# Ledger of designs, part 104: designed miniproteins, single chains, continued (2)

Each design is a single chain, and the fold is of that chain. pLDDT is the mean over its residues in the fold that is shown.

## One batch from the design tools (miniprotein)

Design m7836
Fold by ESMFold2-Fast:
Structure m7836 (fold): chain A 79 residues (1-79)
Amino acid sequence: MERHEFVGETGGARAVLTLTEEDGRRVAEGEAESQGAAGEALRAAVAAGLVPDEGSIAVREAGPAHPAGDIELEPAAAP
């Protein structure tokens, strides 16, 4: 089992994405202060050649633990 960590930052918000490789699959889990920061963390993982097969990122507003929403990742359909 291998684990990789990616960080995204935009507009003063930060996201941390952890990508775990297990049984030939890549599962991403993360937490973000904004959707933009979550997108930057995911973009960093993809740019590194580590495309997630499945996963989720919890998005929250800056402040006392208020969730703004959740982003789920799905495997891309092959052409």
Scores: mean pLDDT 68

Design m7837
Fold by ESMFold2-Fast:
Structure m7837 (fold): chain A 77 residues (1-77)
Amino acid sequence: MREEMEKLVEEAKEAAQRAAALDAEVGERVQDHTVAAINYLALGEEHKELLEEHARKALELAEETEAAARAAQAAAA
């Protein structure tokens, strides 16, 4: 379903922005997965599995970056 794919792409875009705000280099890596998901959305529903995989990787990298930033901030305080 295209709406589910569009929602995953939107979530990946938000994740890329959050990661970039914390670490520009990691944000670029998250953005690479987000761009792949956007490209698969453009290619059609037959590429749903690849879109889901890249969107999931983008979200996981952003979550790891946010966790690492929180840990670093706690250690610095």
Scores: mean pLDDT 81

Design m7839
Fold by ESMFold2-Fast:
Structure m7839 (fold): chain A 62 residues (1-62)
Amino acid sequence: ADLVARARELLARAREALAAGDYDTAAQLSMQAGVLAVIGGDEALKAEAVEVGRRARAGGGS
């Protein structure tokens, strides 16, 4: 579905931001990807988005 495809695109961008050290962007994009994955019914994609968001928050703050 379009929502799952959009979630995959946002998650890929979140991973790129995470690799670049842009933790705020990675956290924002992974949150958006997670929401779309939930609405689209893709539990694996939701879990991936949650993990990217967790890593982004751990890297971006105390």
Scores: mean pLDDT 82

Design m7840
Fold by ESMFold2-Fast:
Structure m7840 (fold): chain A 70 residues (1-70)
Amino acid sequence: SMMDEIEKLKEEAERLGVLGVIRRDVALLERAIELYEKALELAKKLGDEETVKQLERSIESLREVLESLK
């Protein structure tokens, strides 16, 4: 289901995001953001406003980390 795909993308993005932060690895952070953005597109199609807000916060958090590495 679309909900299962969202959860899978979130779990994978979280793992890569944590690893990217720990290692200060731009490629891992960019990949994590990409996966969260895919989950966000699906959540918007589903009309799940709570999941949309959660994903937007996760993306913004990782973008802030990525900006700090410039």
Scores: mean pLDDT 89

Design m7841
Fold by ESMFold2-Fast:
Structure m7841 (fold): chain A 77 residues (1-77)
Amino acid sequence: SSKLAELQKELEEAQARLDRANAEAAELEAKLKEMRENREEVSEEEIEEVERRLQEANAEAIKLAVEITVLKNEIAK
């Protein structure tokens, strides 16, 4: 049915977005670690900005993981 195809497309799009959010979080974690190791060249405000972005990326990943679970359950019906 067309509805199943729509749900599968939404699942693929959500999975791609989750992969991007996880990749962004990993990059921000690596950057934050490097910044903390080079504290003499980095302001506290710059560290806080990266921490904020990491929190946003992690929140997006959690949201997408929930959305994926809902979509998988709908497809399985």
Scores: mean pLDDT 86

Design m7842
Fold by ESMFold2-Fast:
Structure m7842 (fold): chain A 55 residues (1-55)
Amino acid sequence: DAARAAAQARAALEAARALGDERGTKYASMGLEHAEAGDAAGARRYLALAGQAMG
């Protein structure tokens, strides 16, 4: 759901910032924006992109 996606996006954003990963930070930020707007599907899509950028 959107609340869980928001929590995951915040965790991904912190991880990307710790790694200095600009692309991961960008996608995690987009995931958080979508999750806070109630778009859980969009949030999950951007979180997957953030994960790809960091891994």
Scores: mean pLDDT 81

Design m7843
Fold by ESMFold2-Fast:
Structure m7843 (fold): chain A 61 residues (1-61)
Amino acid sequence: SASEERMLETLKRLAEDLLKRGLLTDEAVESLIKWAEENLSPELAKELKEHLERLKKEAEE
């Protein structure tokens, strides 16, 4: 739905902001994924998970 897609984009922006601030911890990533799995469609939750994994990889490089 449009609401879930907007929520996904908000979470992606939040994750990117957290990364820039050095606050995208493993615990924060786990919390965001859990929330998405409980509140978004499986497809959108997967998209968020893939985005977070990409951001985490960039933070480790």
Scores: mean pLDDT 81

Design m7844
Fold by ESMFold2-Fast:
Structure m7844 (fold): chain A 61 residues (1-61)
Amino acid sequence: ELLQIIREASSITTASSKEVAQIVGLIIRAIGSDLDGDEKAKQQALEEARKLVQQLKEKQK
């Protein structure tokens, strides 16, 4: 879910400014796609955002 991804991304302390910008960009894309009724694009953006968040959390180990 979008809100969960946002909260999780906000807790990442190892992310570079570029990685933070990428996560924010994906979240904005998901919101825009939702407003346009493009469920497929919304799900793709959410998937990419969640994968990036998980990757950054793994790098923290």
Scores: mean pLDDT 74

Design m7845
Fold by ESMFold2-Fast:
Structure m7845 (fold): chain A 80 residues (1-80)
Amino acid sequence: GKELEELYEELKELAEKLIEAALKLPDVAKGIALVLIAIGDVLDAELILEKEEDEEAAIEELKRRIERLKELLKEAEAEA
């Protein structure tokens, strides 16, 4: 469980940073969309932790979402 818990904390931290970056964007519609994506990924991660019996599959899914959030954060920071 430790790796899964560490990935969940990393995902939450990235989501919080993305929300902060999104709120600073001059494009309000894009900002709202990124906030919703960040919230959705946190909620999905919580469901994965509750319901996934295959820890390896859960780890891979969280890593995939973390990579996407990192990409979105870099794009948002470049536009702010």
Scores: mean pLDDT 83

Design m7846
Fold by ESMFold2-Fast:
Structure m7846 (fold): chain A 58 residues (1-58)
Amino acid sequence: MLELLTEEQSEAVRKALEANNGRLTDEQIAELAKRLGVSPETVRLAYEEYLAKEIREK
């Protein structure tokens, strides 16, 4: 994917994850993408990157 989130958009994804105990449903991903003006796939990639980072830092 060539689409990158801005720092503000990445922060919004992190806040959504924090509010939902580190998990986002497909519905929540779609809603976030709509609010941020990006594709649901972009939000899903950010979510997957967040999970991978958390596992690596463990």
Scores: mean pLDDT 73

Design m7847
Fold by ESMFold2-Fast:
Structure m7847 (fold): chain A 71 residues (1-71)
Amino acid sequence: SVNQIVADLQQAQKYLKAGQADEAIDILQAIADEDPSQAALLEQVQSYVAAGQYVEAANAVEAKISELSAL
């Protein structure tokens, strides 16, 4: 459900803010596996994490939370 995806995205954002990239990516991978339309967010977060840009990664997740919460 959208509510479950939002809750999981909030947890991923907390991990990214804590520098726990592997835990965040595991959550985003699980979301993408259930909803392939979220694969672009996973790829974007993986790219930011690879560049050491954890703030930008967390912001990308926040933008998706806001988008889904407006539905």
Scores: mean pLDDT 86

Design m7848
Fold by ESMFold2-Fast:
Structure m7848 (fold): chain A 70 residues (1-70)
Amino acid sequence: SEAIKIIKELLEKGDYDGVYMAATAVLNGEREAADVRVAARAGLERPTSLGVTREEAEELYKKAVEVLEK
């Protein structure tokens, strides 16, 4: 899935806030890669970090993968 690839790239870059935003968009019903990218970008445009840890981002990525692979 293109959406899975986007979230994986964010995780590999260490953009944990981006992973949170993108993965939660998927968990909230988004399926289109373009919408997932918009959600991730909204995270980067925030003046204050969400404080998402690597471990939290990895768990959110796994949950998003489960949703997108069904």
Scores: mean pLDDT 78

Design m7849
Fold by ESMFold2-Fast:
Structure m7849 (fold): chain A 74 residues (1-74)
Amino acid sequence: MEKLIEATNLDVAARLHWAAAEIGDPDAVQSLRDAIESLRKALELYREAGAPDEYIAKVEEQLKEVETRLKELE
């Protein structure tokens, strides 16, 4: 259960970093990198916790979207 809670907290943190980048954070590139790191950690923890495939798929989709956004800014 602890790993699932930690994964959820990392997913929330990643979304906050992503939102900060989109609303005019001057460190948008760094915020997106932080979001990617948090999502990768969340994904690993969800897998270790045996989370449903739907949660894993959702995090993978979010990671792909953030990575795409980072490439647009590079």
Scores: mean pLDDT 78

Design m7850
Fold by ESMFold2-Fast:
Structure m7850 (fold): chain A 52 residues (1-52)
Amino acid sequence: MEIRLSDDPLENARAFIEHYRATGDPRYREVALSVADQLPPEERERLKAELA
């Protein structure tokens, strides 16, 4: 799975979430959460819900 990084942290977090779903590797989940911490609270909570 190829992860294409952009200047948009929301798009980057989604890419890491998709890679985590494909591989099951918790490192990608941790990276996605780290990127999500750079987002406004409402977008961060939405991404955390997608990881639950």
Scores: mean pLDDT 72

Design m7851
Fold by ESMFold2-Fast:
Structure m7851 (fold): chain A 88 residues (1-88)
Amino acid sequence: MYEKSELLKVKPGKASLEEIAERTNERLRNSPIYRYVLRPRGGSVEASVEGDGIRITATGVDKSAVDQGLAEGIKIAKQVVKDMGGEV
């Protein structure tokens, strides 16, 4: 099993970190990378609150899928933060 994670320090603005994580996970579940690369290969990617930030964690048996899942998770999380009036 491969596991990779990255902690994004977030200034949440008017949103909570929990709201940012929930919206990130919703968008991740609907992303082409999750649906067509990671999920079919038994991998996962999720956002969770950690301290003053959001941790993106990707896991799976395929290293390339895990690497792509982490990159997509970070990209979506950064966009959600901006969409919700925060900074990362």
Scores: mean pLDDT 85

Design m7852
Fold by ESMFold2-Fast:
Structure m7852 (fold): chain A 84 residues (1-84)
Amino acid sequence: SHLEKAREAWARAVEAAKRAAEAAAEGNYEKAAELAEEAARALEEARRYAEKAGAAPEVLEGLRQGAREARELAERYRKLAEEA
């Protein structure tokens, strides 16, 4: 179902975000950026499926904001990697 696909995508986003934080804590900013981008793409996928499943506007906005924040974090990590 669309709802199940949204949940699977959201779960992938959460895992990617945790791994990004771990990579950043270890100073692996290139890997952290890649994982943050993976989280952003997964949140965008979750939003598309959630929309098709009829999710509330608040849920869709939360996923959209999360994806934007993950992309901003990836950009910050990429800049840190270039300075290393």
Scores: mean pLDDT 90

Design m7853
Fold by ESMFold2-Fast:
Structure m7853 (fold): chain A 83 residues (1-83)
Amino acid sequence: MGEEGLLQSLRDGGKRAYEAAEEAVKRNQKLTDSQIVALMLEAAMAEAGGDLETAYRTFEALYKIEPDNEDIKKRLERLKEKL
């Protein structure tokens, strides 16, 4: 069914976003605001697809890159409550 395939694609997108965010942390890479927003959206799509752990890990990695970003912090805290 197409709906289930779409949900799997959303989860796969979240995993790719997590890998990209974690790699940026490891390389101490400076991400642009647009890159941060794109990764946050993919993490939110993973959460919508039911992959809360991948969403949490992605936001945790983003928070390490942008520790002063209150939106990332709030999303991370909300996801902690669901895990």
Scores: mean pLDDT 75

Design m7854
Fold by ESMFold2-Fast:
Structure m7854 (fold): chain A 78 residues (1-78)
Amino acid sequence: SEIDEYYEKGLEYMKKGEEAFKAGDYETAKKYFEQAVKYFKKALELATKEYGEDHPKVKKAKSALETAKMLLKAAEAK
């Protein structure tokens, strides 16, 4: 589904961001974490409309989005 595709893209960008962060490339990490936030927001919006707030897919997307936002803030602080 489009929801699962957006969620998977978010995870892929999170992984790339974490790899860049570990390498000390904070500018690249920031860009990847910004993409992760973008895709998790899309997944969350679609999942909420399709399934409602109590659905596991919505909770999963919310958790991933908050993690991505936290990692983005950490990269920006460098």
Scores: mean pLDDT 89

Design m7855
Fold by ESMFold2-Fast:
Structure m7855 (fold): chain A 95 residues (1-95)
Amino acid sequence: SKAEEALEKALKLSSPENAKKIKERFEKAKKDLKEGKEEVKKLSKLKDAKKKGNRARVIYEASATVHAIGAIVLLLSEGNREAASEVGLAINELE
């Protein structure tokens, strides 16, 4: 997938220490996005389902964004803008 290709490129451009942290943050972002989608689906049959589903989705998307930003900040702290850009692309392809 394009997300996996961008992640692999980012990991190759990163220091070994940050590569591990980036991979962990990316996996957390994937999990949060998946759980958000499943929560919205579960709430579809409830009264106020649209409002409750939107709230759950926003919470999971916000958590995924925090993990993505954390990975980007680590790469930027090393001066590695190319790897930071690739992580950003990988997160965008998860939607």
Scores: mean pLDDT 66

Design m7856
Fold by ESMFold2-Fast:
Structure m7856 (fold): chain A 64 residues (1-64)
Amino acid sequence: ASTILTAISIILGIILTVLIIGNIVVIIIASFKPELFQGKLSFKPEYLYIFLGIFSFLLVLVVV
């Protein structure tokens, strides 16, 4: 089962890395144009920081 676990960890690591990069980009955009999120997206910039923290934690658990 270790081989399967390793394969899953690699795939999850790639997915989580892409999600982290995406979150960073959205945070940058939200910093410059917060008004873009007020009417179209029902979330606050603080949620992006929370998601970034969660994804980073999961990446550490999966990759390490």
Scores: mean pLDDT 70

Design m7857
Fold by ESMFold2-Fast:
Structure m7857 (fold): chain A 95 residues (1-95)
Amino acid sequence: SSMEKEREELMKRLDELYEEATRLELEAFEKFKAGEDISELLKKLEEIEKEAEKILKEIKEKFPEDEELILKAELKVLSIGGMVLTVKRMKEKQE
């Protein structure tokens, strides 16, 4: 159905944001170890977190009864938030 396709597309977009956040966190860690500025990577991660939160909101509004989908989406958004917090702490240690 069109709703099933929309569900799959929203989750795919969230998965892509999660994968991008994971790559950026790894890059930030490598640059942090090299003494390089990670401000741009932190900014990109914060933008990804905002986009992921918007997708979660859309999932909750369109599929409020789909507890498994909501839980999977919430876990990914929480994981992205954790990556942002980790990179923010690295930035604070460079100051």
Scores: mean pLDDT 90

Design m7858
Fold by ESMFold2-Fast:
Structure m7858 (fold): chain A 57 residues (1-57)
Amino acid sequence: SMIEKLLKKAEEYLEEAKKLRKEHPNDKQAQLEAEILEGVAALLRGVANLLKRILSK
């Protein structure tokens, strides 16, 4: 389903962000990239949650 795809993609972005923060803690570019990935993941999870509320009856 679209919801499952959104949640899976969000999880993938969060894992990449976590890896960037852990492996490159003092790299400003890596920290910025991690922050962007976390923001995109939050948006994807928000959309998935909204779709769940609309579609689940």
Scores: mean pLDDT 85

Design m7859
Fold by ESMFold2-Fast:
Structure m7859 (fold): chain A 98 residues (1-98)
Amino acid sequence: MKLVEAVEEAVRALLGMRLEFTEEQAKEALELVKEYLKLKEEGAEREKILEVLEKLAEVLGVVALSEEDLEQIAKTFLEALEKVDPELYEKMKEEAKK
């Protein structure tokens, strides 16, 4: 499953360790990242964007010490998804715009 591989690559880049993820966890992370992109496109309140990023960090098992860390988690996941499954990445970006 390419989505699971993307999540595992992102976490490996963030933590330097290999963690196993379920398909359910990977799908939840994808939905949270879609919501993040949608909120950014809409110019939503920063606090609302941060709430979504905090949920993403919890799903991925990553500890964020700052708002900058939360943004980096989302960026790293998006970069991993683009490399592993570019078609899903483009579809997600289009869906987030609407």
Scores: mean pLDDT 80

Design m7860
Fold by ESMFold2-Fast:
Structure m7860 (fold): chain A 71 residues (1-71)
Amino acid sequence: KEELEEKAKELRENAKGLEEAKEGIEERAKEGIKSLSKEEAEKIKKELEKTVKKLDELKKKYLEEAKKLEE
């Protein structure tokens, strides 16, 4: 039980790291977009949406696995 709790904690820490990475990427993109043309900004926004979606999916996967280990 203790080993499963430790593994669940690691998965939750990984999920937190992904959320922090997502926030950092979003913040950096917002600042970068301000200096770009409208066309370049649109391309960056589309790539950001794809990256954010992948990070959200991976975060959900880690949180679900952590929940299973705790249950």
Scores: mean pLDDT 80

Design m7861
Fold by ESMFold2-Fast:
Structure m7861 (fold): chain A 75 residues (1-75)
Amino acid sequence: VDVKEVRVIELPGGRRLVVVVTAPASTSDEDLIAAGEKAVEELAKRLGRELRVVGQSIHTVGDDRVLAIEVEVVP
């Protein structure tokens, strides 16, 4: 998967994060979702915490496809 960028945004309160995966517009939904799942798994390992997916959305923005995954840090 030709992932252009993976960003992690911390939401206020420190218990919610948004993982943003950016890929070319030619990237399939299946490949984009797989890249997002991998990014969430790697983030969970790095934090030493379990993450629960609470929402996801896919958008086309110009020449890119963007997957936003909202995750909750499990106590």
Scores: mean pLDDT 82

Design m7862
Fold by ESMFold2-Fast:
Structure m7862 (fold): chain A 91 residues (1-91)
Amino acid sequence: KKLDEEVKRLKEEVDRAIELGKDSPLAQEVREKTEKFVEDYKKGNGIESAKELGKTLAEFARQGSPELGREADEAIAEAVEANKILKEKLK
């Protein structure tokens, strides 16, 4: 089944989280792992990259959150949820 809409949503949520949380040291890692996931997904394989991205997004939420403010926290939480939905659909 094509997950193109879910991948597009994940990219949009991640881009928003990175823009709002740009001062976080994890923002660059989130960007790189999202790009890797999109590349792996286009090759017909994305579950391991999605898991790795999910771990980094959870760390981004946990460590960056107190300094980034509520809007950044909400955007990061939306990116975490989008990745979780994608991982379930990739199974």
Scores: mean pLDDT 74

Design m7863
Fold by ESMFold2-Fast:
Order: C-alpha cells, then sequence, then structure tokens
Structure m7863 (fold): chain A 61 residues (1-61)
C-alpha cells in the first residue's frame, strides 16, 4: 500500500539522517497517513538531532 511504502521511505530517510531506531519507531507509531509521514520526514531533515516530541511538534506546525 502507499502508506506501507511511505513508512519504508521514512525509515530509510531517518536512518540516513542518523536518527536512533527507537526514535524512528516512536515517530512511525504516531503517523497515520502519507501526509503525516511526509511532514515528519521534513522535520527530521531540518533537525535530525531533535527529540521525538520536537519533531512531532514541527511536523504539526
Amino acid sequence: STLAEARARFRHVAKRAGVPEEHVERLLARARSVDELLALARAVWENPDASVEEIIARARA
């Protein structure tokens, strides 16, 4: 499905950015759509060292 593909791409982007696997799984657990995953990917790209809570806050802005 498109959602499953978006989840796989997000894992790849986050891993390449150096985000810990635990943080990646926490972020994925909160994402419910392709658009949310794209917003999270942009937030990770902008600041890969940010906390999970900060990444979520930026993605919702």
Scores: mean pLDDT 80

Design m7864
Fold by ESMFold2-Fast:
Structure m7864 (fold): chain A 56 residues (1-56)
Amino acid sequence: SHLEEAEELERVGRRLEASGHLASAARMYRIAAKLYEKAGDLERARELEERAERLE
């Protein structure tokens, strides 16, 4: 489902962020945000978009 895919990409983004790969983390967060939006989780989508902007 879109929600499960979003959660997986968010986890990948968090691992990349923890290892200092900030640009890659931001990319994963943006993709996850689009999937959360498709799943109807607009609040989580907004949070990840804001986080991605801070990293780029």
Scores: mean pLDDT 88

Design m7866
Fold by ESMFold2-Fast:
Structure m7866 (fold): chain A 108 residues (1-108)
Amino acid sequence: MEPLTPEEAARLLGLLSQAIDVAEEAYRLTGSPEVKEILEELRKIYEEFRAKVAAGQLTKEDAISFLRKVIELLEKLRELLKDHPELQARFDEVIGQLRAELERIEAS
């Protein structure tokens, strides 16, 4: 499989960083242990993604796998935030951007 372009990798890192920022805000607002667990998993995925990018080893298959996992975790976070519609809207925005990137990579 062809490697991701540097531009694609940078865009994905930016979106993952945004996802973590919203998850951190959700944890600060709620204090929920379930939110904390998902935040910690998102951070681990970000570190793994960043390491593969730095090593020049990030494939399209890796990017698809990371994107699907991140989208799944963000959807779970959204469900935990039913009493916080403003945070749900921010998660919806990030999920939409990640889904758009997934479609672009799968089409390539």
Scores: mean pLDDT 83

Design m7867
Fold by ESMFold2-Fast:
Structure m7867 (fold): chain A 83 residues (1-83)
Amino acid sequence: TQGDQYIQGMIIVLQSLRDNNASINVTVRIFNIGMDDIITFFPQYSSQMNQMRQTVDQMVRDNTSSTDITSRMISMLRQMFRD
């Protein structure tokens, strides 16, 4: 329950960043802070969160658009938790 609420909060933040055309550097920083918090409070998700981080890092290296990277972040988080 509390973990699901945290993930939903992260999704809302990422949607806001995407809708306001935030820089990818800011978005990736916020994403990594959120991932570190999730790993700290819910260590059972650490492997899954680290895989998500690796996916995002690869997309950044591939010069994927900011919108596509942020949408992928949101999609991966939604796949972890469903209402």
Scores: mean pLDDT 81

Design m7868
Fold by ESMFold2-Fast:
Structure m7868 (fold): chain A 103 residues (1-103)
Amino acid sequence: SELFSTPPPPALLEAMREVAENGREKIKDLPEDIKLALEYILTLSAEELIPKLEDKDPRVRTAAAYALGIIGDKKAIEALRKALEDKDPEVREAAEIALKRIE
């Protein structure tokens, strides 16, 4: 499947938030379908995820922000700082959590 060809469901976004806030050890306790989706997303590079912060769908932008935070690649810092100004409050919160995780 193409990355985000289907918008991420709320359950996936909540799981990504939990992992971004509390660390990758939380992945083991996720439902199988959510775990597989998240594990796939986390195989992607920062270079592949950064463009998704500009996606038309705020759910995709939220997922990209959480994924970049979980991966922790400092190359994402500039793009995540820009996402703090996103029109969607959930995207802004995800960017804030991601930046806190990257430090």
Scores: mean pLDDT 86

Design m7869
Fold by ESMFold2-Fast:
Parts: structure tokens; sequence; C-alpha cells
Structure m7869 (fold): chain A 115 residues (1-115)
């Protein structure tokens, strides 16, 4: 339903804003520490990707629980719940990865759609 999709889109937008804010705070710290240690741009990239992955993993259970609540309210199937969770997780991962490229001054890659 359009109402269920709107609720999921609003939920994902809230998670995106929260995760990007937390990631920005942690990125500045990580980059400062990496510069002080004389790390290469590639090593900095790896550290930022690891932090993005950690942040996603930390918040994945909360995202799933919130999607499950919306799915229950709108009578979604288990397959629809799983699909929307996967789509939300992919969207959040892409946004965090784009932020890594931007922060390091790298060109943003064309991400494959895993639909």
Amino acid sequence: SEEAKKAIDELVAQFEAELLRKFDENMDRILKEAEEQGLTKEEMFDKLVAEASRLLAEHAPRLKAAIDEIAEKYGLTDEERDRWFQEAAIRLAKKLLEKVYEKLGLPIPKFSNTF
C-alpha cells in the first residue's frame, strides 16, 4: 500500500539522518587519528568503511524491529518485510559509502543495483 511505503520511506529517512550524523562525528575523529599516524588515503578509506559497516550492524536490529512494526500495522507478508528491510539496509549502506568517498575527495562510484 502507498501508506505502508510512505511509512517505510519516512522511517528510512530518519535512520539515514541519524546514521549520517553519527558517522560524521566518528569520521572526523578517525581521520584526525589516521593523519596523526601517517596512514595512506587507502588505509583511511578502509577505516571509514569499517566504521560505516560497524554502524550499520549496530543499528540493523532496531531498523528491522521498526520495519516489522510497520509491516504488522499494514498487514505486509514476511517476504515484503524482508525485501523492505534489505532495500532499507542497501540504501543506508550506499549513503554511508558515498559520504566516505566525499570526505576523502574521491569520485563517487556508480553503485550496482542488487534489487
Scores: mean pLDDT 84

Design m7870
Fold by ESMFold2-Fast:
Structure m7870 (fold): chain A 61 residues (1-61)
Amino acid sequence: MEQEIEAAMAILSIAVMLASSKPDPEEGKKVIEKALELAKTVPEELAKQLREAAEELRKKL
């Protein structure tokens, strides 16, 4: 349950950074790594969303 809330918060953080015109590359990289680590511990439906959000952010950086 707590990991699912952490995952939702990570997705929200990525969404906020994606809405920025110039997201910070170092902060973005750390958020991406955190999201990918969380993806290993949450149900596949959330893990898929975390991986997709991380890929979109990485593409923008």
Scores: mean pLDDT 78

Design m7871
Fold by ESMFold2-Fast:
Structure m7871 (fold): chain A 78 residues (1-78)
Amino acid sequence: SMRHQRISDWIRQQGIQSGLSPQEMNTVMAIYSRAVYLRDVQGWSDSQIRQHVVSWMIQRQVSSTVQQIVLQGIDRMG
């Protein structure tokens, strides 16, 4: 959708401005795409998505910068 495209564009812009590597950018976009799928296709609640994403990022030792961008992107999903 146009909304998801705008959020994706915002995430990419934030990642570039924050100095994310291509690998970190791919990680952010993969997690965000999964969050969109869980919400739009699987019908997960915002709290379930947030809990799942936070747990996954902690287990993978994802950087705090990547975590912040992902969570802000998810918040923009509405």
Scores: mean pLDDT 85

Design m7872
Fold by ESMFold2-Fast:
Structure m7872 (fold): chain A 55 residues (1-55)
Amino acid sequence: MSAEERKEMERIVKAAKELAKVTSKEFALQMARKEMEELGFSEEEIEEVLKRIEE
C-alpha cells in the first residue's frame, strides 16, 4: 500500500469517527464503506478501516 493510500485511509477513519459523534456509528460506517468503494479500495482494505472506526 502506498503512502498516499495509507494517508487516505487515515483521513477516512478520522472523518468517520467525527461523523459518528454527530450522527451514529452505523451511519458513519455506511458512509465510510461507500466512500472507499468509490475510491476503489479492496474489500480487505475496507474491512480494516471499518474495524479501526469501530475502535
Scores: mean pLDDT 80

